# Ledger of designs, part 29: designed miniproteins, single chains

Each design is a single chain, and the fold is of that chain. pLDDT is the mean over its residues in the fold that is shown.

## One batch from the design tools (miniprotein)

Design m993
Fold by ESMFold2-Fast:
Structure m993 (fold): chain A 93 residues (1-93)
Amino acid sequence: KLAEEIEEIARRGEETGDYAKAYREIAELFRKAGYEKAAEFFERMAEFAERVKEAEEKGEEAKAELVAEQEKNRELYLELAEAAEKVYEEELK
């Protein structure tokens, strides 16, 4: 069942620390199941996670760029959280 597959992918992401990969795999599962809004949400979460990871790996210069965009990133995160709640109500219930 979809929930079991998502749980397994999430567990692998937690073990490896590669949350971007985990979110992309979850997005593909939702897309194949016909939940396009859920798929789009997790795809955006993967992009955001990858950007944060790259900033951390590149050090101080990349961190300065991340801080400069902090407000936009925070607003995007809040919008994604709201979208996830709406997707749960519309597509999963």
Scores: mean pLDDT 70

Design m994
Fold by ESMFold2-Fast:
Structure m994 (fold): chain A 92 residues (1-92)
Amino acid sequence: MTEEQFDLEVEAGLLIIKAAVIINSAKRELEKHKDNPEMVEKLKQAIELAEKAIDLATEASNAVRQGRLDEARKLLDEAKKYVEEAIKVFEE
C-alpha cells in the first residue's frame, strides 16, 4: 500500500463515521419531532444525504483497493459534499 492509498482509506473511513453520526443523530431527533412534518422532512433529507455519502465513501475505499486512485479522489470529493449538505440541512 502506498502512502496515498493509506491517506485515501483514512479519509473514506472518517467520512463514513461522520455520515453515520449524522444518521444516528437525525434518527434520534425524528423520534422527538414525530408531530412536526417540516422537521420530519428535514431530518429525512439529512439521513438520505448522509446515506449517499456512505455509499460514495465505500465505493472510494473499493477504488483505492483496486488502484483506481483518481476515481477514489473524485468519489471522496463527492462524499464530502454530501456530508456538508447533510450537516447544513440538519442545522437549518
Scores: mean pLDDT 86

Design m995
Fold by ESMFold2-Fast:
Structure m995 (fold): chain A 55 residues (1-55)
Amino acid sequence: SLDDILARMGEEAKTLSEEQQKKLLAALHELLSRQDQLSPAELRAMADETLAKLR
């Protein structure tokens, strides 16, 4: 599940601008720092919201 989220974010990053990629990287750092505190469903929701906001 986490690996699937990271793979999806990686593919999406290829279509993003350099500025959007920096925002995505910052969001990924936050998500990874909270991975042991959040459920897999919450991590997925956070990743999906981040990608939606960058589009």
Scores: mean pLDDT 75

Design m996
Fold by ESMFold2-Fast:
Structure m996 (fold): chain A 62 residues (1-62)
Amino acid sequence: MLDEAIAEAREAAKTLPEELAAKMEKGVEQVRALRDTIPQAMGAALLRRELALLLEEAKRRA
């Protein structure tokens, strides 16, 4: 679950504008660092929510 969310976020970040891609990468790094501390479901949900918001923002900019 979490590893799949991380992989999906990192792939999608390659298609984001630089500013939004940087925010996504920072979020992935923080969640990965905390994976032993926070539940996998929480980490995955945080990444999916951030990705969805950044993807929507990127589409609106295009």
Scores: mean pLDDT 77

Design m997
Fold by ESMFold2-Fast:
Structure m997 (fold): chain A 82 residues (1-82)
Amino acid sequence: MEVDKELEERIKGGENLLRRAEELAAEGRLQSAAQTLRLLLEGTKDWIDLAIKKGASQSIIDKLQALRDRVEARLAAVEAAL
């Protein structure tokens, strides 16, 4: 399904942004890391809403929810260090 492929690419992009935020945090750039994670979190919420509305596979929805949860956890850790 075309929607599943598009969302898989968004998941890959989100994974890359999460890694970038982790690099920023490791460099002590906590405010930049937090900003990147907040933008990514909003993106994952939008992608989940789109996946549900467009009838994406449950596997894709599960992967998006897992990515959102990882972003939320990392954001909480970065904000606690601010």
Scores: mean pLDDT 87

Design m998
Fold by ESMFold2-Fast:
Structure m998 (fold): chain A 68 residues (1-68)
Amino acid sequence: GIIDKLIEALEDVLKKVKNKDAQNLLEKAIENLKKGDIDSAIDDLIKAAKKMSKDELKLLNDLIEKSI
């Protein structure tokens, strides 16, 4: 389903992100998606995005668009 594709996209982004705070927040977002806690996952993603570089944000956006 769409959530499984989104989880896979976020796991791929996680492998390429260098900032440890962003990595931890992406891991929390993935776990919240696996639990069906969409609101917490969105909050974690917004916090992660604030810690990411412009190139990392572009990768996140491109992979999310490809997943939906």
Scores: mean pLDDT 83

Design m999
Fold by ESMFold2-Fast:
Structure m999 (fold): chain A 85 residues (1-85)
Amino acid sequence: DLIKKVEKLLAEIADLVREAVGKIPEEIAELIHQIRVALINKDFDKAIELLDELLKKLKEILKGETLKKVEELIEEAKKLLEAAK
């Protein structure tokens, strides 16, 4: 279902961050947690806002192909959530 698809995308983003920088920074882990809470509450507008904030933070720590891949995953998650409204 929709929530499981978005959760899979969040897990892939987390794996890419861990591979690129060796760990998930606490601020990034907290944002991912907040997105999951918004999804459980079916607050898709809040989840989309938090995905934008997550991307902004990831642009500070990721570069090149890894950043491009993360941007694509975040856009896919946002499109899925927008379609569910």
Scores: mean pLDDT 87

Design m1000
Fold by ESMFold2-Fast:
Structure m1000 (fold): chain A 68 residues (1-68)
Amino acid sequence: SLDDLLKEFEKELKKILSTSSGAVASELLVTAGREVQAIRDDKSLSLEEKRERLKELLEKYRKKVEEA
């Protein structure tokens, strides 16, 4: 379900952000939350497409943390 995908995304994002400073982690969490909401609310995307977008988003934030 979409709820299961969102819970797994949140769990993995928190693991990624745990390696950053508190200020950077807070900023990235806010921006990631907005991007997740955009994916969740996008009526043009199927559940499978939302899963793929969330996977891409995790990879994007992993790279941002490595650069921070």
Scores: mean pLDDT 80

Design m1001
Fold by ESMFold2-Fast:
Structure m1001 (fold): chain A 91 residues (1-91)
Amino acid sequence: MDEEKIEKAKEYIKENPEIDPEEIKKKLFEAAKNKDWEKTEEYAAYLIALAELGKIKKEEAEEIFNELGTLIAGRDYEEAKKKLAELKAKA
């Protein structure tokens, strides 16, 4: 995960404090289900930023990333699992 993406997400959230974490979660899972990895990384960065800014609980972010890991389990599971572990380390 690019840390610059997380910092940009934090800046956007500070400017748009009404961001709904549930909508971010929904878009994250939709992107992952469609194997749109660019959008998946973008929404994952927003989720990490929300957790770091205290907009969601860290435990909730970890649960979302665990659920994401089960959703993307398939042909690319090992690569996805490695990326997911890196994302969880940032949350």
Scores: mean pLDDT 71

Design m1002
Fold by ESMFold2-Fast:
Structure m1002 (fold): chain A 73 residues (1-73)
Amino acid sequence: SKEREERIEELRKRLKELMEKAPEDASSSLVSKLVAAGILVAAAANSPDEAEAEADLEAAEELIKEAEEELKK
């Protein structure tokens, strides 16, 4: 769906911005969240199941929000 595609693009953009802002000495926790979010977005993009894709995108968005909050500290 168009909504799914737009959500994937938005999350990918946010991930790219976070990866560019992350310091070289970023915590293992921060790096793990970014990697996990990337995997979930990729899974959603390749899933034939809309409900599974929505769940993966929701999980990815939560991890991205946690990473954004950690970088504010």
Scores: mean pLDDT 82

Design m1003
Fold by ESMFold2-Fast:
Structure m1003 (fold): chain A 81 residues (1-81)
Amino acid sequence: MASEALAEAQRRVDETIERLKKVFEEAKKLSPEQADRLLAEATAEGGRDVREAVSRAKQIDPAAAQELVERFRKGVAEAVK
C-alpha cells in the first residue's frame, strides 16, 4: 500500500539520521583529517539511502517526498550541533 511505502521511506530517513548523529559524535573525537574522511564516507552512504527513499516516495506522493527531504535536513542540523 502507498501508506506503507511512505512509512518505510520515513523510517529509512529516521534511521539514516540516527546513524549520522552517532558518526558526528564519533568525528568530534578524531583529528580534522580523520573526521573529514569519516564524515564524507557516512554522508555519501546516508545520501544514497535518503535519495532512494525520497525517489520511491516521490513516485507515490511528491508532497510527502518533499516532507522527507525537510525531515532529513532538520535531523542533520540537530545532529551537527
Scores: mean pLDDT 80

Design m1004
Fold by ESMFold2-Fast:
Structure m1004 (fold): chain A 100 residues (1-100)
Amino acid sequence: SPLSPAQLRQLLVLDIEQTAKEIIELVKKYEPSIYEEVKKKMEEVIQLFRDNAPYEEIKKAIEELAKFIIEKSKNEELKKKIQEMTDRIIKAIDQVEAHE
């Protein structure tokens, strides 16, 4: 059954919050030296979403955070997982934006 735009947005909020938690936990495990900075940048991404910032600004913040983690990490598995999670969430944002 088709979900309303409001229901799709609510599911996107939950997906972003869960993905943020998973990214923070991965960074804490594989690259603890950047954990505090990633946590701070992730809080800024979540705040943009709560403030109803344009999806383009939210996507840019997510892409910049992913780039930061990938450039600072020496762990190839972490880099791959961050890229996959980022690509998935950007696609989810694009799908929700298209239905509004």
Scores: mean pLDDT 85

Design m1005
Fold by ESMFold2-Fast:
Structure m1005 (fold): chain A 82 residues (1-82)
Amino acid sequence: VLAEAQERIREIGEETLKKIEEAKKTLSGKELESAIAKIQAEAMREIGEIAARAYAEQGKDEEAEFIRKKSEEEAKKLEEKA
């Protein structure tokens, strides 16, 4: 379960970097900053959900809840920059 979660998180990281690179090719200035913030916020929520689920499956419900809460807080901060 953890190994599968780690692999999914790695894939999300790679896709996030590709999306940022594509945005850099077509956007500049504030539009680029907004696009990057949205891409990062989406990745943050997705990674947080995967990590939280992996912890919950191991009976670590408190850690899972903490991860979900922190991922949502960080994603909202990123979206505010968008």
Scores: mean pLDDT 81

Design m1006
Fold by ESMFold2-Fast:
Structure m1006 (fold): chain A 75 residues (1-75)
Amino acid sequence: SELKEIEEEARKAAEAGAGKETVAELLKKALEVVIKNAEKRKDISEEDLEMLKAALEGIENDKYQEVMDALQAKL
């Protein structure tokens, strides 16, 4: 799943000694790509697309983990 791939890339960066800010930046960039692709293909529902956008906002506002957990449970 795309969400799992985002988490794994961030985890690998953290394991490589990247700081929390760098991990957040990688998650943000990956999630932006996922949102852009979903909007073009319409392969997810409007509610799920809104949840992905909320996850992006959550990364910027320290609410990332809560939003991503909800998305993982649904998608």
Scores: mean pLDDT 66

Design m1007
Fold by ESMFold2-Fast:
Structure m1007 (fold): chain A 69 residues (1-69)
Amino acid sequence: MSEEEKKKLFEIAKEEIKKELPNASEETIEKLAEAAVKTAEAQLSMGQEVTEEDVKTIAKVIATRELEK
């Protein structure tokens, strides 16, 4: 995954997390978005295709898990 692709996926994840957690701090949103991008990178390293929709789904799952704390 290129640095430009990582940045694009990070912004997509950040937007999705902000929709799920509108009251979260910017730092929390960025941390969760980084986790989503790392998950996408792990899937790519296993030979899986990762689309923008997949990143949105990963971000939603991560945001939901944060709410369970």
Scores: mean pLDDT 79

Design m1008
Fold by ESMFold2-Fast:
Structure m1008 (fold): chain A 74 residues (1-74)
Amino acid sequence: KVKEAVERFRKRHPHWTDEQLKAFIEEVKEGLLLIIDAVEKLTEQRGGSEEDKARIERAKENLEKVYEEELAFL
């Protein structure tokens, strides 16, 4: 689970502060959103189906849920 992965990271990298870890996680989120946006644009350019668009929207929702529900403890 995501919370357990974060705790393992903290144990292996004790020199990282909570603030540094939180900042890194936010940077990863921004990068993942840029990738999703790029895929959405490419899907539109290549005439993607409604199912393709729905999958992209689910990816955005899942990413938001991970940060809201599983990483909100940071």
Scores: mean pLDDT 75

Design m1009
Fold by ESMFold2-Fast:
Formats: C-alpha cells, sequence, structure tokens
Structure m1009 (fold): chain A 92 residues (1-92)
C-alpha cells in the first residue's frame, strides 16, 4: 500500500502518542499547516488507517499500525516476538 511521506509521518506521530490527538497538535508536531494535516487525516480516515472521535481527536487504528510498519519497516506494535530477534546493533 502506498502512502505519501507526509501521511506516513502523521501515522508515526499518532503511533508514538499515548492518546488521541487533534489535527492542530499533529500539525504542530510535524511543523506543517493545520489545513494540510486535516486533509491528510481525512484521506487516512477514508482508508481506515485512523479513526476520528466525536471530540474531534484522531487515533491510529490497528490497520494503520500494520500499514505504517509495512511502509517504513518499523514495528510500531512491539510484539513479544521482537525479544527473539536482536542480532544486529544499529550504529548511531
Amino acid sequence: MTLTPRQIRILEVLAASPGPLRSKEIAERLNVSQTTTTRDLSTLEELGLVTRLPDRTYRITFKGLKVLSEATGKDATEPDIQSGIALIKKAT
């Protein structure tokens, strides 16, 4: 599945957050326009990757976490299986 780089960043921000975020908060974290962020969130909601709550906050769905992992190669869900595979250290 193909997402724009900006849409991937939105999913990363939501996945890293302890709770649902407003479009304004997401825009501030990404240093982009709120209008741009809101349009991307509408697209992501249409794709089922985020859910808009009645209080105008957004949260990432389980489907969104899977798509984010596929698109970036990052494991946002941290399954128990990760403890079995840590053979390579990443140099800083």
Scores: mean pLDDT 71

Design m1010
Fold by ESMFold2-Fast:
Structure m1010 (fold): chain A 97 residues (1-97)
Amino acid sequence: MTELVRRAAEGDPRARLVMLAAQALAEKIAEKYKEDKEKQRELLEELRARMPELAAMPVEELVRLAEEAARIAEKKEGPEAGEELRALIDEDLAALA
């Protein structure tokens, strides 16, 4: 986790996409298990343990999850939040080309 966070902060486009994908999965867990805090904690811990698998995912799958994060942000915070995350995704994809 710390190494991924550091790389994302340094502008690593792949690391940033991985962090957005992880955010989308964490928010889906929080929403699905909103009434089951124990299950929510267990699944978030499992997600943390599976971060190396997430970091190894194909770019197309990372983008799909990152776009899901943008959709969730748009729903929670409004259209500007979604547009901001979409701009970051587009920058990361351009940098990986």
Scores: mean pLDDT 79

Design m1011
Fold by ESMFold2-Fast:
Structure m1011 (fold): chain A 106 residues (1-106)
Amino acid sequence: SLKEKLKKKLIEAVRKLAERYGFSQEEIDRLIKEIEKAFEQAKDVREAALLMLGTAARLFVEWARRKGLSPEEIARLVRELVDEAFKVLQELDPDVKLSPKRAAVL
């Protein structure tokens, strides 16, 4: 199903990004659990993408602030997260892409 493909690919992209930034395995496991919880609340694929991305962005910002990253470093991390998420959306279904909203968020 498209929803299951979205869940799997977006979680994989988020995990890889968190690993690159130095999240611990415990922090990654908690991050993924919250993203999965957001997915379960979604009514459709587009809402699932938005809720998962929003949850990931919030938790990445909270982690980065706790680790003492600068506002500029946090902005770069969020931009990388949004870029990776949009690549996943574009690969799954071009019609599901958030291109106009991406420009408004970044």
Scores: mean pLDDT 80

Design m1012
Fold by ESMFold2-Fast:
Structure m1012 (fold): chain A 65 residues (1-65)
Amino acid sequence: TDIATKIAEVARGKVPGEELAKIVSEAMKLIDEGKYDEAAEYVKERLTSLGLPEIGEKAAEIVKS
């Protein structure tokens, strides 16, 4: 199971699809550049700013696993 799919699963129904796609896209770009810590922090900060800090934490752990 891809990291992108796992992030989408934990945020499904809680984040608008367009916004979720943008978050996943940016995280995957950072991952492609080998910047896993930056990707994890990015998804955590973005989801927290949307009022979903618990989902942000889960997404960050998915990126780092």
Scores: mean pLDDT 81

Design m1013
Fold by ESMFold2-Fast:
Structure m1013 (fold): chain A 64 residues (1-64)
Amino acid sequence: MEEALKEIERLTEEGKKASPEEREKIIKRIQEIALKAVAESRDSAERDKILQHASESVKEIREA
């Protein structure tokens, strides 16, 4: 989980600075990382945290 959250944060920073075309690629990567982390998670609270963080990151990139 920790590594997935750190990678999502890193990609969010990159996405906010990226061109529109690159933003969509970064958003897709964030979603892929989140889905993989959710599949590997142990409980619903961990899954909810990953999904919420990914959703907020996608919103931040699109609103930037």
Scores: mean pLDDT 81

Design m1014
Fold by ESMFold2-Fast:
Structure m1014 (fold): chain A 89 residues (1-89)
Amino acid sequence: MYGVGVGVGPKATVVVLVNEKGEILDTRRVENLVEGLNEAIKLAKEYGASGVAVANTEGRVVFFIGDGDKELAELAARKAAELAKKLAE
């Protein structure tokens, strides 16, 4: 099973794909949330992930859409927000 998450940072948005163990398999940097959602949907379809989560600039999960594996999607979103924050430093 796989989780896909989008993290919004002050200067960039990051998309992360994780496996069942929570290990990062792919990371994409994009300019905004709309591009982040498009990349997350592509990764979810490619890997058969059941949902996508979004974390805000504070690293809080604010949105989930899907019908399975919410916990992995939320983990991916939190990891994505952490990476997006580091890109602003």
Scores: mean pLDDT 84

Design m1015
Fold by ESMFold2-Fast:
Parts: sequence; C-alpha cells; structure tokens
Structure m1015 (fold): chain A 64 residues (1-64)
Amino acid sequence: DALVDKIFEEAGVERLTKEQAIAFLKSLGLDDKTAQLLVDVFDKNGDGYLSKEELKEILDALGL
C-alpha cells in the first residue's frame, strides 16, 4: 500500500512505534481503543514496533 510506504518515508524510520501507529490509525478516523487493539494484535513479536507489513495487514483487515 503506497500510503503505508509514504508514512514510513515521511517519518524517516524503518519501523513505527506503537504510539506512531496508533496516531496514524486515529488520523484515518479510528477511535483510540480500536487503534490500540489493532496495533496490539498485529504486533506479532510484542516488541512495541510495527513493520510496514504489519501495518499493511491492519489496513487490509479494515478494508483499506
């Protein structure tokens, strides 16, 4: 998804923190609790970061 690639490029990072990922999802119109739940579920290794692939999976789950 080009949107995810652009966000990682603009942030200048290889992975997003959970806080950055939550803020991004909230910018798409999700409420805080839904964004937190999705980030926690898709943080597969539990390290507090989301890769581009994990964030794309969240967007796919949302039909985006």
Scores: mean pLDDT 75

Design m1016
Fold by ESMFold2-Fast:
Structure m1016 (fold): chain A 75 residues (1-75)
Amino acid sequence: LSPEELAQLRAIEAELFARMDELMARRDQLSDAELQRQATQLMLDALRRMLAVITDPEIRAAVREQIARLEARLA
């Protein structure tokens, strides 16, 4: 990964962690199913953004596989 790619990935990760912290702060107001659904959607968004940044074919394949797995979980 280039330093520029790495910086973008770190920014995406930081945004994901911030959004997850906000979700966890509200967990007592959500059902377990809704909490899992929202957490999964946050992870999917982050992975899709990471895929747009990553140029390495092996890493891209792994990220796509993870996206497909999470999408299947939501269906």
Scores: mean pLDDT 83

Design m1017
Fold by ESMFold2-Fast:
Structure m1017 (fold): chain A 114 residues (1-114)
Amino acid sequence: ESLVVAKGLAHIIKLGLIEALKDGTINDFLKSLEEQLSKIPSLKKLSSSNELEEGAKVSGIIGEEEEIEEEGDKVKVTITTYLKLEDGKGAKITVTVEVEKGKLVGVEISISEV
């Protein structure tokens, strides 16, 4: 089930990103994640970006949005999580996972200030 795989992986990545932001280790987490994902032969798209200041930490979750796009055997799941940082600034994490015929074909991660 491409949807179950895409949704599950998007949520796992989201949780890992939030924990890394709580610990101030987000850049190390992103590097490790890209290194592991790059070993997947079916992966065609892999990108991550972090625009937050070094050492930025999350204090809480404000909200979350989920978008699912299905086209035949291709599924794209995008999760956008809105966060509050310890310095009082807002941030958002966007995780997009694409699965085609049960195979992972895309992972895109963006972390930015709001």
Scores: mean pLDDT 86

Design m1018
Fold by ESMFold2-Fast:
Structure m1018 (fold): chain A 71 residues (1-71)
Amino acid sequence: SQALEARVRYALEEFARATGERARRTADYLVSLVAADPALVAPIVVPALERATRHPDPSRAEAARAALAGI
């Protein structure tokens, strides 16, 4: 779905700029998008979350680890 792909793109852009509570909420939203279509969305979202687990901001790294545990 083009609509789902657009939502994934916007959510990833938001997550890339987010820290603290916003990072957690955006990561939770990415998990919900993966749940909607794992075959389409997981190959895009999972590598981005895995990279974020190594981010120097602890709030982003923690949000990414929690999101990966939910997938």
Scores: mean pLDDT 85

Design m1019
Fold by ESMFold2-Fast:
Formats: sequence, C-alpha cells, structure tokens
Structure m1019 (fold): chain A 77 residues (1-77)
Amino acid sequence: LEELLKKAEELIEEARKKLEEVKDSLSDQQYATLELALERAEQTLRKAKETGSEELAKMAVEDAEKVLELIEREAKK
C-alpha cells in the first residue's frame, strides 16, 4: 500500500509539473480537460490515503499514469 501511495504521489507531482510547463502550448479546452483528469487522480489518491484502500491506491497510480501520458501526447502535437 505505502509503495503504491508513494508512486501515485510521484506521478501526480510529475504530471502537474509537466502540465504547468506545457500550459502555454495547450488550448483552453485541452488544459481544462487535463486539469480535470489530474484533479480526479488527486481525489482518488486522497481517498486511498483516508481509507487505506489498496484498490484505490492502484486506481490512483493508473489514473496518474494515464494523465501523464495524455499530457505528454498533447505536448508533442
């Protein structure tokens, strides 16, 4: 559990940093969509920490990885 929580935190931090780096190259709609997705990953991580749920922690990792991939994909366009 602790390892999953730490991984999710690191991925979310990386995604937020990357999103801020590329925000000027994104449309308002693209930025809003990615920001919403990142916010949802952050909420899932928070719930995982509050409940101690390994399932939610795994979901937070998966959501964070997906958001990071989307940010990187949009940045390359």
Scores: mean pLDDT 79

Design m1020
Fold by ESMFold2-Fast:
Structure m1020 (fold): chain A 123 residues (1-123)
Amino acid sequence: SDEELREFTRRTFRGLLEAARAGDFEGFRRLVEEFADWLVEKGIISENQGEALIRYLTSRFEDFTLLARYASEEEREELIELWVRLVLAMASGDEDAITLARTEFNLYFERVLERARARAAAA
């Protein structure tokens, strides 16, 4: 259901931030793999898209570490909701909705990451 998808997606993204905050790369990777596998099992993404998602998110581990340590609570919650919106768009199969949600997530992610890097440099 959409509610199960929302809650699983929120929980996964929070778990990624927690693993990154702890410096737990293996825990981060496991959560990414479990998330991608679940989306493939539900028919939301293809196996190839799942592999691409694993590569993308694991390549972002250090960025997630900065976000977890230096982003505000409000910035983290907004990132989670934008990520949920993207996953729901992917589940809908609406290419325009996917493109919009991906663009909004990526722009906000990069903006918060820039702010997190500035805060880290000032700490």
Scores: mean pLDDT 89

Design m1021
Fold by ESMFold2-Fast:
Structure m1021 (fold): chain A 67 residues (1-67)
Amino acid sequence: SAADIRIEQLRQELQERVAQLRARTAEAMATLSPQRAALLRDATEGVITMLEAVTRHEIEQIRKEAA
């Protein structure tokens, strides 16, 4: 269905965005002190958790509208 295609697209976009964010964070961490690197890692994990929650909510809305 059109809804299933849109959901798959959102999951793919999330996966790509998370991968890019992790890659950029790893590059930045290499330039920081261990203490600052740890803080940046924690902050990045928080952002990823938020992005996953937002995407999950969007998918749920699409499913409700398609029902």
Scores: mean pLDDT 89

Design m1022
Fold by ESMFold2-Fast:
Structure m1022 (fold): chain A 104 residues (1-104)
Amino acid sequence: ALVGFDSVESLKKAAEAQKDNEEKKKKLEEAKKYAEETPKVDAELLEGARSMGAAAIAAENLMKAGKSARLRVLLSPDMSVEEAEADLEAAKELLKIVKEHEEK
């Protein structure tokens, strides 16, 4: 963080951060596909998932709102990947509950 004084050094660091961010974007785009599957289920399946408990309700609300740590990581690189992965796990758990209810 401490080298020289010039716009070139700051641009170099910004370019490196952008490259890292682009690789993260590819990973998070795959996660977004799974997250977007949930809003496509019908109301009956969503109501079934609600009966499973607070965790499913929280995941449902997160998916419907379109808000997640993974999106915030893309918009705010200061956020950790661990937080994005926690959001993805919540979405996966919701999809699992919905699929289980579908099979019943």
Scores: mean pLDDT 49

Design m1023
Fold by ESMFold2-Fast:
Structure m1023 (fold): chain A 118 residues (1-118)
Amino acid sequence: APGAKAVALMEPSDEALLEEAQEIVRRGARERALPEAQRRVRELLENSEITTSPAGKAAAERLEAALREHLPDRDVALIALNTMSEPSLEEFVALELERIAAGDVAPVEAFRLEDAPA
């Protein structure tokens, strides 16, 4: 992300300004696709058979939290529109949901599905 170059300098360089302009364009694309991507993620989680169990429901909550944090920083237009260069949103959600249900930790949420009450 172009923010790192701005941090390295007290005053923006021409290159940093160009990178910032490119990020603004990407942000505009994300803002247009983000609400639909978030809605589709929610529908996929609610319709998943894995979410019928307590562990699966906890996995869905962890995945939703992780996607809420990370989705704005992704190329959501490519993910949401199922382009040839990116996996489909449905495939992405299915793979991440299975990973979290298998005990993998969501990047932004430290939560353990297998933890029994102390």
Scores: mean pLDDT 52

Design m1024
Fold by ESMFold2-Fast:
Structure m1024 (fold): chain A 67 residues (1-67)
Amino acid sequence: KDELAKRIAEELSPIHKEVVEKATEEQRKEFVDKTRKLVRDALDSGTEEAVEKAIEEMKKFKEEILK
């Protein structure tokens, strides 16, 4: 129940920290908006697979922003 949300938070925390430190204000806002939707969609799905896919998508988006 809460384990999926905790896993997302643990994985997202270091990603978000890197984006905040390296990205512009505009890039950070875009990242927050997109990851917020991904997190909600994954939690609404309620599966570990959806959570893992959301984490991968967040990592990929971070790399694109910080390129």
Scores: mean pLDDT 79

Design m1025
Fold by ESMFold2-Fast:
Structure m1025 (fold): chain A 107 residues (1-107)
Amino acid sequence: MLETVEGYLTDGDPELAEKARKITREIVDKAKELGFKRVAAGVSTDSRLTGGKLVITLGVDPDAPDEKVDELERFAIELAKKYLNVSDEDLEAIRASLEQSRAAQRA
């Protein structure tokens, strides 16, 4: 059974929290389809952590194949576009956060 963690920090915005919940749930479902052993998915707009930028974080098992991690990260970016109508600057922040999360999993 897949070990899952979901979280979101949206500074108390209920509409953004509901969208974040949909994003994290769909990421978890995609990770199950891809055969991951563990997934942690988070969405944050906390100004103290992100400077007010939208950030998506992913944690997976360290031994996960790169191709499957790339697919999951691409899926997360497409969900942000679908639910959040993000700007190019937001997309760059999301990509940077995903890359940082991936590097941390391998360190």
Scores: mean pLDDT 71

Design m1026
Fold by ESMFold2-Fast:
Structure m1026 (fold): chain A 99 residues (1-99)
Amino acid sequence: TLPIQPPNVSREQLLEAFEGLGKSSFKVAKIEGNGSSVIVEVTRAGEVTVTTVSDEKKHQELVERALERMRAGEAAAVVVPNTPELLELALAAARQWNA
């Protein structure tokens, strides 16, 4: 087992997660790490949204709400640790997936 954090999440893992989602289907890819998490969603309309999670309870609630929204339409979502570098990579990957 690895020592406690920082999270072992790479740029390649983020890109693979989004690439694995497919272009017209909605899926959830979760890359969990230490501390706060964010949900990056891409809708079929090309809209990209980021929702920040401040605690574990809200993390579960937001993941479930993202799934509900995805069921109502076509979207993809990735949950990543709340780190500026990972957020920028997730946003770039989301926009690339939507293109």
Scores: mean pLDDT 52

